Designed miniproteins, single chains, continued (4). Designs and how they scored, part 14

Each design is a single chain, and the fold is of that chain. pLDDT is the mean over its residues in the fold that is shown.

## One batch from the design tools (miniprotein)

Design m12455
Fold by ESMFold2-Fast:
Formats: structure tokens, C-alpha cells, sequence
Structure m12455 (fold): chain A 77 residues (1-77)
């Protein structure tokens, strides 16, 4: 069971200059290898939708490899 809090996810995103939102928090957890069931529990998303998947993919395309690494490293501290 992952003891990651929403505040830890928000701080990880802010550390790479990204303002937190649901899709960005979900992407951070997905990059860290967290399963969708745990992402839904942590983010409070009632269901995983095709719209959310598209938003996550759009956010991922906007991030550099350095930002992705920084998110994972800061999330797993």
C-alpha cells in the first residue's frame, strides 16, 4: 500500500514548475508506476474516463524528460 499523500504529489509537481490539477497529479502517479486503482483512490476520481486519459496524454506531451524525472524523484522521496 502506497503511503503517498495528495500534498506530496502537489509538491512534486510544483518542484518542476507545474501547477497541480487532477490530470497532472494522475500523470505523476502513472509515471511513478502506480496502478490506476490507487491513482483513483489518491486523487478522488470517481471513475477513469476516456476524457481523463486524453488529458493525461496531452499533459505528458507538454512535459520534458527532465520534468518527468524530477516529478518521479520528488514523489518517491
Amino acid sequence: LLNVTRDQIKKALESVGIKPNTARMALALKLAGVPESEIRRITGVPGWTDELDKKIEEVEKQLSEEQKKGIVENLLK
Scores: mean pLDDT 75

Design m12456
Fold by ESMFold2-Fast:
Structure m12456 (fold): chain A 100 residues (1-100)
Amino acid sequence: MRKREEEERRRGREELARVSGEQSRRINETMRKAIDDVKKGGSLDDALAEVDKTTDEAVEEVRRKGRELGLERDGRIWAGAVEGLGAMGRSSLRIAGESL
């Protein structure tokens, strides 16, 4: 690999990590709002649907960015981590919501 190509790939990985971080933050913000909404007497089903939708959009955005950067494999790994975060949050919200 040429040095220039290595630098471009490094910048691509940094950008992919940044986008993955932004999407993880978005999921956390959605989960925080969902918990607050349920505590105020909102629908648990609506809260779970909002978290699922945000997680699906986040996963697709990370996968798309990975493809754009020529880092499809890295994009799939990061997307898997983001999906895992959303799944854990959803499970925690469901358990907490059923206890309210």
Scores: mean pLDDT 83

Design m12457
Fold by ESMFold2-Fast:
Structure m12457 (fold): chain A 80 residues (1-80)
Amino acid sequence: SMLEDFAVEGVERILKIYEEATKNKWSIEEIKEKVVEAVEELLKKFNMPEEWAKFILERIRESPSVLGLERAVRALYDES
């Protein structure tokens, strides 16, 4: 599914950001900015429905991490 493909690519992208952050000693604020930017790019790439994109982005701003992304995606599945 689009949401599953988005989640897989999103997790991979966030893990790469955290790897680069560790290597380059980025601040927490820099990590947050990079994670939010990556998720915004992926939401556009997957042409995510506006309400879902808004929900995921709000959750990622609160928790810019793999866990934050997984929880946001799971919440959308559990809405049924």
Scores: mean pLDDT 85

Design m12458
Fold by ESMFold2-Fast:
Structure m12458 (fold): chain A 79 residues (1-79)
Amino acid sequence: SEKEKLEKGLKLAEEGAELAKEGRELLAKNGSLEEILRGIGLVLRGIGLIYEGALIGGKEAAEYGTKKAKELGVNADFS
């Protein structure tokens, strides 16, 4: 049960990190206003998934999510 929660939390953190990365790459292209708004939305949804992963997976998932956020330049602590 706890191992399944951890695995789910880690998966959400990884999915969230990839989504936030996609959003940041879209923002870096300096495109249209529509692309900028989409990029912001992707980053926010990604951070939300990392946070959800922390809530489900506990300390280990929160630490993993924090590490992934830092790699994306987001100074947030989910632990």
Scores: mean pLDDT 83

Design m12459
Fold by ESMFold2-Fast:
Parts: sequence; C-alpha cells; structure tokens
Structure m12459 (fold): chain A 110 residues (1-110)
Amino acid sequence: SVQQQRQSLASQSLSTLSSNLITVVQNNRDRVRRVVSDPVVRQQVLDLLDQAISHLQQSLQSAQQGNISQAQQNLLQGGRHFRQATDLLTSSGLSDLAQDMRDSFAQAGS
C-alpha cells in the first residue's frame, strides 16, 4: 500500500539522517576535545554531546525497527542536547566554534 511504502521510505530516511548526525556529533566531540581549553566547559559540552549521540543511536535503532514515532522522538532529543552544547559554547565565549558546529549539523540534516 501507499502507507506501507511511505513508512518504509520514512524509516530509510530517518536511519540515514540519524547515522549522518551521529558522525557529525562524533567529529564535533573530537574538535571540542582539541580546542576547548577550559576543562570544566569542555567536560560539560562533551557530556551534552555524549547525550546527543545516545539519543541519535536510539533514533537509528528505532528507525531500523520501523518505529517512526520513537525514531522522531529520539532525533528531537538528540538535536536538543546538541543545541544545549552549542548554547553553552556560545555562553563561554566560543561563538565561532558553536556556529561551525550548528552549520555542520544543519548540513547533515539536509
């Protein structure tokens, strides 16, 4: 049916999106480890990025299982934690890094 085809396409699209976003967040996590000199800010940002990765991995698993609603929920939670990480970087005077991270995440979501 058209509905079954739409669900299959949504599952594939969400799986691809979640996988791409996991890669982007992992690359940004590595960048944060290299460039953020304040150990307290660095650890807080890394903790938020680890939470983002965890939710994106749950989104990927749910999408692979055909659970579109659960995949979307976890994708939203992953994005929220990533946004909190970039907001913390901005508040800590690292606005350029935060913007680069937001841009990379947006590009992966296109």
Scores: mean pLDDT 91

Design m12460
Fold by ESMFold2-Fast:
Structure m12460 (fold): chain A 58 residues (1-58)
Amino acid sequence: DEARFEAAMAELAELTKTIPEYAFDAAARTLINRKTGKRSPLPTYVQALAAIAELRKL
């Protein structure tokens, strides 16, 4: 479901604006931990939802 995936990507972008330890590269669909330098690709809706859940705990 492309519309749900796009909504999840938009939510990740908004969440990372308020969380200084994380950045979201929308073009690469990749979550970046600024402290560790770890890059976590999010190619699927399930992975995007998991990332949103983790960021919401911060």
Scores: mean pLDDT 79

Design m12461
Fold by ESMFold2-Fast:
Structure m12461 (fold): chain A 95 residues (1-95)
Amino acid sequence: SAADKQQLAEIISALAREMGLDDAKVEEAVQTALKLFKGPLTVEKAINVITSVFGGMIKNFGLTGVEINSLEELKEYALYTIRHSPGFRRAAELS
């Protein structure tokens, strides 16, 4: 749905900005995520899209083994992981 696409775009945008990507790369990440997404948005689908879009930059992004019950919790956990891993910022700078 349009609401699901908007929510996914918001999550991807927030993560890309936290990684230090410029506006053009943020937009590219959002468009890539929207092309990969189909059907209703679930936590599992959001995790799969995030790992597909950012996998090259976030090799150690562990979204498994943590109890995530909502898309809001997923976004907060992902932001926390990026903020507490200087390696993610360095990977983005080298790209």
Scores: mean pLDDT 72

Design m12462
Fold by ESMFold2-Fast:
Structure m12462 (fold): chain A 77 residues (1-77)
Amino acid sequence: MSLISDAHVELASKRLNIPKEEVRKILEEYEKKHKDFIEYLQKNDPKAYFELNQRVLDAIENAKSLEDLKKLLESIK
C-alpha cells in the first residue's frame, strides 16, 4: 500500500491553501525518494512503518508553506 493517501493530499491542500496537484507532487516525491526504505518497513517492521506514517502526518500538520512541508519531510529521513 502507498504511504501517501488521498487523505494526506486533501489535508495538506486544505491546511496550506495550495492546489492538490502541487501538494501531491511534494508528498509523492518524498515517497519515491524513500521507496526502498518504505517498502522495507512495510515488509519487516510494521510498527516503524506506522510511526513513519505518523511523522508524515505531523509534518503536514506543522507545515506553514510548501517549502516548509518539503523541509519537514526531509527531516524525517
Scores: mean pLDDT 80

Design m12463
Fold by ESMFold2-Fast:
Order: sequence, then C-alpha cells, then structure tokens
Structure m12463 (fold): chain A 94 residues (1-94)
Amino acid sequence: ISEEVKEKIGEILEEMIREATLLAAEAYGSDRAALDATLALVYEFASKVYKAESVEEIEEVKKETLARMEALGAPEAVKEVVERATKEVIELAK
C-alpha cells in the first residue's frame, strides 16, 4: 500500500471513528462501560487497518472486529459504519 493511499485510508478511518462515536453514544446513552468497550473495538480496528500491508489483512481485521462487535451486542449502526469504511479502504488499496 502506497504512502498516498495510507493518507487517504487515515482520513476514512478518522471519519469512521467520528461517526461510530456519535452513533455509539446515542445508542448507549449513560451506559459508559458498553460505550467504552464498543469504542475500544473501533479504535483497535482503525489502528490494525492503518498498519495493514495488504487487502487480505484488512479483510481479516474486518472479520475479527465484526465478530467481536456481534459478541458484545454492539449497535447495528456501528457495525454498518465499520463495514462501509472497510469497503472504502479496500477500494483504495486495490
């Protein structure tokens, strides 16, 4: 993955984090433990995707993250944001 593509991936991941944070806060309200757990997965996903060197690695990170979100009962809207960001990143990394 080129440096120019990495910069664009960073921008996509920043917007994903912003959108996911707003959606999670709205869904969980005062449940700070559930909010923190969901956001930790979003930040871990962003870090792993940014460090990924191949499309295959990005797809593996997506699969792992969505499975962990499902296990935690994360909001569907947050999972959809992760899936959209992954699709955009993969399209750039092709």
Scores: mean pLDDT 82

Design m12464
Fold by ESMFold2-Fast:
Structure m12464 (fold): chain A 82 residues (1-82)
Amino acid sequence: SPQQQLLDQYQQWMDDQTQKTIAQIKTMSPAEAQALLDQFIAQLRTAVAELEPKLSPKQAVLLQAHAIARASEVFVEVRRQI
């Protein structure tokens, strides 16, 4: 479905952004890494809020779960680098 394609595209974008963000964190000071984490979480929250009304309830839950998982992965990396 068009909604499934949209979900898949955003999940892939989140995965790509997560990998890029983690790579950047590894080269940053603790303060810069924390600021980047805060920006990353805000970006994911904005994407979820914009996309949620365009998806089915089940797909919206999957998008939210994916965003939480990606945010958690970046959070762990920040705590590891600091």
Scores: mean pLDDT 87

Design m12465
Fold by ESMFold2-Fast:
Structure m12465 (fold): chain A 96 residues (1-96)
Amino acid sequence: MSNEEAIKEAISILTTDNETERNTKLTNLSKKYPELSKTILNILKKIKNNPEAIATLEQQAKNAPQIIGDFYNALINLSKNEEELNTVISILSNNL
């Protein structure tokens, strides 16, 4: 599987509105792509309540290939909802 397919799967999961479905898919993502899941966890922990880190990630998204930019924007959007962000961090932390 290409890294692009793994990132597309991660974007789809991170943008899922159904909490139960998202949480199940995140658990499976951690087993299928542990390195990518660890990267997601590290980025989310870094940008949590950190406006400077968010601004840096936004600049990186603008200069990245489209798929990577979409990935970074999905993480930034998740960080705008504290409850959702904390839930995702907890699931990834418990499965890595």
Scores: mean pLDDT 83

Design m12466
Fold by ESMFold2-Fast:
Structure m12466 (fold): chain A 110 residues (1-110)
Amino acid sequence: SMIDKAVQKIIEEIDKLKEQIKNDPTLSEEVKQKMLELLDRAKAILQEMLENDYSLEERLEKVHEVGALLAEVADLALKENARDVMRQAVLLEASVTSLAMLIFVLMKES
């Protein structure tokens, strides 16, 4: 489905952001650990969406949860002045917003 393809792409983008965080010299190890834990939680929700037959309403709720976790990562990056991580987190949040919009449109066409 279009949703599953979008979810898979976002998972790939999360993995790229995790690598960026690990390699960022601006971030403390404590902040890196917190960011990686948030991203692992977001990834787990998205993987669960691929493995389970959720309703569109349930999928939208899950996508909003992912968006909140990514917003927390972006906020941490902003506080630490980790500009490259912040940029990647913001782009990833835009991808999640696009997925939410796709689900919303599909709900209206049902």
Scores: mean pLDDT 89

Design m12467
Fold by ESMFold2-Fast:
Structure m12467 (fold): chain A 70 residues (1-70)
Amino acid sequence: SARDEIIELAKEAEKKFPEYVKKVKEELKGESPHVTPDSAEKFMALMEEMKLSEELKLKAALKFAIGTNL
């Protein structure tokens, strides 16, 4: 599923960019927007449309996962 794919990308981002993880968690510590399966699918579609680099795709997935409590 799109949600599972985002979780796997976020896990890889945590391994490759641990300092970025700390920064994102500090920025988002007071904010936890609700996420649905539809929102996860739309997020994946937007990443494909934007043709993000591998690094930016991993970082975007991490920020999405932390912000949505995945």
Scores: mean pLDDT 74

Design m12468
Fold by ESMFold2-Fast:
Structure m12468 (fold): chain A 69 residues (1-69)
Amino acid sequence: SRELEILRVLAENKEKGLTAEQIAELTGMSKSYVSGLLAKLVHDGLVEAVVEGDRTIYRPTEKGLQLVA
């Protein structure tokens, strides 16, 4: 449920991606909770994480997008 909520928010922002902080702000979840769910979603191949400078940007994979289509 909450994992799908994160995937939907990421799908809506798929071109630019989002930080964990931005996902927390958009969903109302805590940053620590979002970070834990993002780690699981990356492990499951539903989200990709790219380090850009001092920030990590998250985007959905094609597999992740299929779950919220």
Scores: mean pLDDT 86

Design m12469
Fold by ESMFold2-Fast:
Structure m12469 (fold): chain A 109 residues (1-109)
Amino acid sequence: SALKEAKSLFDELIRLTSAAADESEIQLTAKKLVELIVKNKLTLSDLDTHLGSEFLRLIIEAQAGDLTVERVEKLFDLLIAEAKKLGSDDLVAIFQDMKFTALSVIREK
């Protein structure tokens, strides 16, 4: 399903970002995820249930490890940029809200 593929791409994007992989690989994965979301018209409810909550949990776990505020910002900035390229203003807003929430949680430590 598109939701399962989106979850897999999001997990891969987080993994690449945490591993400080090449920026082009991170960007390509972000592009694939955004294109999949737009093509399959995944809703805010879909993203919140399957990606947003899981991402926040992984970010909280990453606070105990290697994922830095800078890497979280770069990950969301790439997602926002890809959403802007596709003209999806709704998705841009969703990723901006996710970025704000994630960074707020990380910074409260």
Scores: mean pLDDT 78

Design m12470
Fold by ESMFold2-Fast:
Structure m12470 (fold): chain A 57 residues (1-57)
Amino acid sequence: GEKEAERGLAGVRELVAKGEAEGARTAGQMGYREGIEKGDEALARAGREGYELGLAA
């Protein structure tokens, strides 16, 4: 859901801020996979955004 997506993105941003780009990409990929498996579009979108943030870091 939206709250889970927000928490996931906050965690990814924290990893990026710490310089953990690989961790951010992994967390984003996992969030995307969970979103797809659960049919949670907000979580899937957040996971994709998190992955892209990790790529840009």
Scores: mean pLDDT 83

Design m12471
Fold by ESMFold2-Fast:
Structure m12471 (fold): chain A 60 residues (1-60)
Amino acid sequence: MKDVIDTLLKKTGRSYQQLLEREKEHEKINKILQERRGRSNKRQEEVREKRIAELEKLLE
C-alpha cells in the first residue's frame, strides 16, 4: 500500500485540478476577507489612537 498515494494521484490527478479550482475560489474569498479585515482593523486602530491623543490634549 506504499504506492497507494501514486495510484490516487494518477486517478484523481485530473479530478484534483477541478477540486483545486473550487478550493482556489474559497481560498481567494477567505484571503480577500482576511486582508480587508486586517486593513480595516489597522485603520480603526490609527483613528482610535488619533482620537485618544486629541482627547488627552483637550484634558491637558
Scores: mean pLDDT 59

Design m12472
Fold by ESMFold2-Fast:
Structure m12472 (fold): chain A 66 residues (1-66)
Amino acid sequence: MEEIEKLKKLAEEAEKTGSEGVRRFAEALHEASAEAQEEVAKYLEEKNELGKTLAEIAYRAAEAKK
């Protein structure tokens, strides 16, 4: 799904650009469906330390949409 792929790409950019990338990821995340937020969170928690932090944000966003 294009939405999930966009979120994955933004998370990778966050790893490279720091706070600016994290901000872009968070903005896109708020517009995503709960399903996409959960799927990207599951993907990110297995990648690295930043991924675990971004996964926590994504899980919280998904709960807020339910």
Scores: mean pLDDT 77

Design m12473
Fold by ESMFold2-Fast:
Structure m12473 (fold): chain A 87 residues (1-87)
Amino acid sequence: TIVEIDLDTTVTRDGTVTKSSRHLVLTGMTAEQVRRMLEDMGQPEVGRKAAKAIEEGKAVEVSGSTTLERDGVVTKTDLKVKVTPEK
């Protein structure tokens, strides 16, 4: 099973906007590891759906968005997770 994660992050600090994009390809992870990783990213529902797809050997694509504000820093994260069953 291949898990592909696209992360688009926008950080606003003191009037400065920083944008970053990351693409992660994960192999050999268990459903529970993927679920916990996505929960740690503030996306428990995305994690649950991705983990279920891994457990069932099914393809799924799920998306989520979070906004975190801490000490005047606003972080917006858009997340897309694609699970592909492999041989």
Scores: mean pLDDT 80

Design m12474
Fold by ESMFold2-Fast:
Structure m12474 (fold): chain A 93 residues (1-93)
Amino acid sequence: AEEEKKLEEAYEKGYKEGLEVFPLLPLAAPKSWSMEEFYGKLIKVPEERKKKAEETLEKKKDLPLEEKLKLAYERGYSEGILEAANYVGLNNV
């Protein structure tokens, strides 16, 4: 359906932008950041944002399309950052 296609496109746009922004995040990081602050900003916050967006999309199926598109983008953006972090070995448990 047209709605499903738009949601997928919003996710893909977010994902690409998340991948592209990741190399810039360490350059913007303060040199005084602890490992906990670094992990929180680059891993924990994107994980929490992705989870919240997924839960909201699942629980609130009656959301306006515009809000669903914003959540799909947010889910993609967070996933892109997490995948880039995993690729460079920062997402070690």
Scores: mean pLDDT 73

Design m12475
Fold by ESMFold2-Fast:
Structure m12475 (fold): chain A 94 residues (1-94)
Amino acid sequence: VEELLEKARQAIREGDFRKAGELLVEAAKKVKTDKEANEVLDLAYDLLASGTREGIEAAKEVAMALLKNEKVSLEIKLKAIGLLLRAIGELLDQ
């Protein structure tokens, strides 16, 4: 997970929000702890904050991947629902 998160942070710094999204979706599928899941959520909010269609779409996909991950807590799932709703709202405004 950490290697995927480092690569995602680098992709965000380079403005490659599509690549960052792909890396974060893979990380979301592999997280096993709330700490790892919160790191994925923080980076997904950075994608949402980019204001780009690619970043907002990627944030949506990350939220959906976390919701399908059986190893994450209810607290993380509720945060992922919040991210999903914000991403959908932003896409409707695009």
Scores: mean pLDDT 83

Design m12476
Fold by ESMFold2-Fast:
Structure m12476 (fold): chain A 86 residues (1-86)
Amino acid sequence: MTFEEMWKKLREIMDALNDGYENNDSIDNVVNKIMSILSDASPRHQLMIIDTARNIALSQFEAQNDQEKKKKYEEIFDAVEKRIKE
């Protein structure tokens, strides 16, 4: 996977998370959307991308002190990781 492909997927995942939060989408709907974005990557690359997205998002939420958004994103990231590892 190229750096540009990884960065594109990261942006799409971050957009899906933000849109899901603002529109009050279910966790399952956001997880399914993220899994679709990751579907063409190997499981190893899927985990690497999601770990990178998690680190970026959590750093931003700590700076913004948004505990509710942080909790919802952590639940989504945990669900995605579980699906990849199954």
Scores: mean pLDDT 82

Design m12477
Fold by ESMFold2-Fast:
Structure m12477 (fold): chain A 86 residues (1-86)
Amino acid sequence: MKKKMLVTYSKTKDDIPRFFAAEVSEDGTVTIYLSNGKKVTLKAESDEELIEKVKKALEEAGETVLELKIATEEEAEKIFEELKKK
């Protein structure tokens, strides 16, 4: 099975850029760490639903989501390098 990665680029309340990737489990579960130090576990039936749930969790923590997508592990690395250059 292809490894699914959640890739995020956001800004905190203090406009600090934040990049992270988290592995999406086979059952559609992801665990993320918010800028406020809170750990959140989310489960979704589709990639689109997972993106919406993660975006909401980040926004509730005071982050501005600039880029959020599901990618393969290899694609996630390329996205991170591209976002660092912008």
Scores: mean pLDDT 76

Design m12478
Fold by ESMFold2-Fast:
Structure m12478 (fold): chain A 65 residues (1-65)
Amino acid sequence: SRARNLVIAAAISLFLKGKKKITKDEVIEEAMRLGVSREEAEKAVDWLDIDGDGYITPEELKKAL
């Protein structure tokens, strides 16, 4: 739950910068800055990427909230 919450926070932070679509790598790197390990961030980001295209959208994030 901690890793998922921090990955959600990382995605929100990136969207607040005006990005409409972000890569899984961008979310992983931001989550690691917030204190999540790379392995935990990768698992949590894979959970967020519902369509499996390697990108995170606001629609996918809304389903996590």
Scores: mean pLDDT 78

Design m12479
Fold by ESMFold2-Fast:
Structure m12479 (fold): chain A 88 residues (1-88)
Amino acid sequence: SKDLEEAKKKIEEAIKAAEAGDVETLFEKFEELRRIGKRSKEKEELLKIFESYKKKIVDAIMSSKLSVSTKVGAILRLIGVELDIKFS
């Protein structure tokens, strides 16, 4: 579906933003992903996509040049996105 394809794009864009240390874009892509998750009828499929990329997103954040506090904040926001998709 369009929602699943858009979710993949937002995840890939979030990974690139994290690798670049672009916090504003990273958080923007997380919020876009959250909105897709909340509106979608394909929540199980979205969660499977999210789960398949989770390690790559976390690795990108943790290996970035971002401050420790920003990395922690990004991981907490990522958890929040997953929970909002799961329980929305």
Scores: mean pLDDT 86

Design m12480
Fold by ESMFold2-Fast:
Structure m12480 (fold): chain A 72 residues (1-72)
Amino acid sequence: MDLKAEAERLIERAREARAEAERVPLEDAARYTGLVLRTIGDAYGASLLARKAGDEEAAKEAAAIAGGEPVK
């Protein structure tokens, strides 16, 4: 298993889920919650895989996404 490639894939999915969550209307709470959980799960998994692969920068990015840190 290529841990770096898998971590990058999970980071990308987490970014997509987060971007979708930001666009969900407040009335669709179920969809918003589902996207937030996917973002956290994929980002957390990515941070663990990236650290194991030695990709410190990717691990920090994934951890920031999992922690809900605003991208500025």
Scores: mean pLDDT 75

Design m12481
Fold by ESMFold2-Fast:
Structure m12481 (fold): chain A 90 residues (1-90)
Amino acid sequence: SMQQLTEEQQELLKLLEELEKRLSPELAQLIASLGDKLLREGEPLEKVKKIMEELAKNSSSVKEAIELYGKIYNNPKLAEEMIKEIEEAE
């Protein structure tokens, strides 16, 4: 059977293509890189996709996306709110 990792990589590439239509190439590539990192760290694909969409929705630059990503994982209050929204959406 095909490895699950290959399917996850294909889904991230598909999301990257969708983001590139809405965002600058640099911002789309950064968000995809952060998503790949999360996936490699063992986060579920659906949670990774939700985080990538939140970064896309709430960031207009590479810097803003990094700052928001940092808040999601390093600021307990914002991280809890974002995680709760992701869990409620699943």
Scores: mean pLDDT 72

Design m12482
Fold by ESMFold2-Fast:
Structure m12482 (fold): chain A 86 residues (1-86)
Amino acid sequence: AKEFPHPLGDDSVKIRVIGDKIEISTSTFDSLQKAFNVKFPVVERREGKVVLDIKELIDTLEANGYSHVADHLRLVIEQLKEEQAK
């Protein structure tokens, strides 16, 4: 029932953590940008996927008044790193 603050913790979203970056689907990326009405910086684009820098993503959310969402993202990313570490 929520478009956000489920940016990276949704069971339907396939997210891969790569060091200080995340890889998400273009549909998830488009939904995030529309939900926040913010343009997020992109590190790399691939067919069907977008690579984002975690720090830049969090900084962009905080700069636009979404500190609560930024805090939620930090927790989700830490959990994903733990799950994907092996």
Scores: mean pLDDT 70

Design m12483
Fold by ESMFold2-Fast:
Structure m12483 (fold): chain A 106 residues (1-106)
Amino acid sequence: DDELLDFLERYGSPEVRAAARRVREWRGVDVSKLTPEQQEELLRALETVLREFAALTGDIDSLKKIEEADKLSPEERVRLILEQAKKYGMETVAALAERLLESLRK
């Protein structure tokens, strides 16, 4: 949720802060208008936010899945992010992941 993103932007590492800021900045963006490079930047930001949340909550199984996401296709990576975001109740992250998934399917 927005409170979690605010927390990560304020108290996270520099990498986590940058990722949380990017998610917040792009939460209202039309993902279909992003370049492939911008879509990859967004995907990386979503992965970073979820990885930090998994680590903070001790969700070791989810942390391992996210860390191995580089072995997956772009669509599979987005599906993993969407699944984890829904599991954690992260509505902003889930909405962005869903829009990325739709964009990748065109």
Scores: mean pLDDT 80

Design m12484
Fold by ESMFold2-Fast:
Structure m12484 (fold): chain A 77 residues (1-77)
Amino acid sequence: ADYEKALEYIKKAEEAVRRGDFEEAARYLEKAKSYVDDPDVLAALDRGIAAARRGDAKLALAALKGARALIEAAMAA
């Protein structure tokens, strides 16, 4: 897994969500998924994508915060 690249795309997705650009957020999260193989991270990214596609900024940002925390913990190990 390339967790640094995954974090880069998650941060871009968070910025897109804050701008209301949910389509771009979903695209960035699909790219983030290509850099991870951890099933818990993938599940959090899938929740973020689903929330973004619904236009649910609050749930999208919460899911992405969880994904970032899991990746940061994995990188610290």
Scores: mean pLDDT 86

Design m12485
Fold by ESMFold2-Fast:
Structure m12485 (fold): chain A 93 residues (1-93)
Amino acid sequence: SAEERAAASMKEVFAVAAEILEKGEEKLREEIEKIKDEKERKRKEVALRLGLEVIRKLEELGLDPLETTRAMAESLEAQLRFAELLEKHEAEQ
């Protein structure tokens, strides 16, 4: 669904935001430049831009950007993991 695609994209944005805070923007840009697939590289460049906007907005709100972005990324991962477990349980009945 469109909602599932949006959720997957947001997970990547929050994950990239956490990486920016952990290893710095310059190092992450160097890693993105090493991506040989132009479409994947462009996707990561967009995620980097949006991740920087997320960090800026969280700082404006007085929230801890690293703690918040990690929590959001983990929440989406937990949701996906739970859905996979439910599908497996139904298939085994």
Scores: mean pLDDT 72

Design m12486
Fold by ESMFold2-Fast:
Structure m12486 (fold): chain A 89 residues (1-89)
Amino acid sequence: MVSAAEVAEILRAEAERLETELGATEVAELARRAAEEAAKLGDDDTEGLKELVAEVQRRVADWLIEHGSAEEQEDARAYLAKLDELRAK
């Protein structure tokens, strides 16, 4: 559906949001690295692109559970639960 270039752009935008809105500098750097990896993937590597996005989102959720407000922590836990459902064995 989306190109690898579009996924890389989304991940770069997420990195900017993490740094500027949340102050999550280390997670923002992870998102930038994920964007670089996404840019190396072909549009056919939908599994690789999905995994990069999911990894960044898991790390964002972990950061929010440790550092966020009570509301952000609740949202982050709900998001991780959804990711776990998608990875049902």
Scores: mean pLDDT 75

Design m12487
Fold by ESMFold2-Fast:
Structure m12487 (fold): chain A 66 residues (1-66)
Amino acid sequence: MVEFEVGELARAVFDYTGRNADELSLRKGEVVEVTEVVDEERVRVRLVADPSREGIVPRAYLERIE
């Protein structure tokens, strides 16, 4: 699979509820910008519609916007 890079846009393909304080909860269809690649399974993202909302989400819940 193509890896995410900082500055890329992605869309949530499923609702995600963050379990830790450092995680971001997302609704299906929300657009995010990747701010950091944490590891192979997780990225830090910022919500495009509200840049004050930022946190870690699993890559599996995101689809790259081309």
Scores: mean pLDDT 80

Design m12488
Fold by ESMFold2-Fast:
Structure m12488 (fold): chain A 131 residues (1-131)
Amino acid sequence: NEEEEKVREILEEYGYTSVFDEALKLLKLGASVEAIRLLLEIAKKKKFNEEQVKKYLQREAENIEEFKVTPELLEYELKRLKEALEKGEDEFIVTSALLSVALDEALKNKLSLEEFEEKVREIEAEIEKNK
């Protein structure tokens, strides 16, 4: 279909043609084509090889299924991680804050996307201040 063809084109663009099945699974779980592009862009910035990007996409699919991550939340998390990598921010602080808020949201199902974003920034500031 049209979205599957767009995913194939993106994989060719980023040089990760062997992970089509993993990317397709993400699409079927509700990830947008943009979210898949962001995942591949992050992988390329981190200099992942084909085996590493395959495992990365597999872990993301597992996280979506386990925590019922919405497409909007996934895109926010990926955009924030990409921004951190581009700015040379502490990836551990950003990732720890994202995981903390995502875990609480998944277990409690109480935050809007705006509240989620605010909480992530709050936790990032708290970790940086105390570490």
Scores: mean pLDDT 79

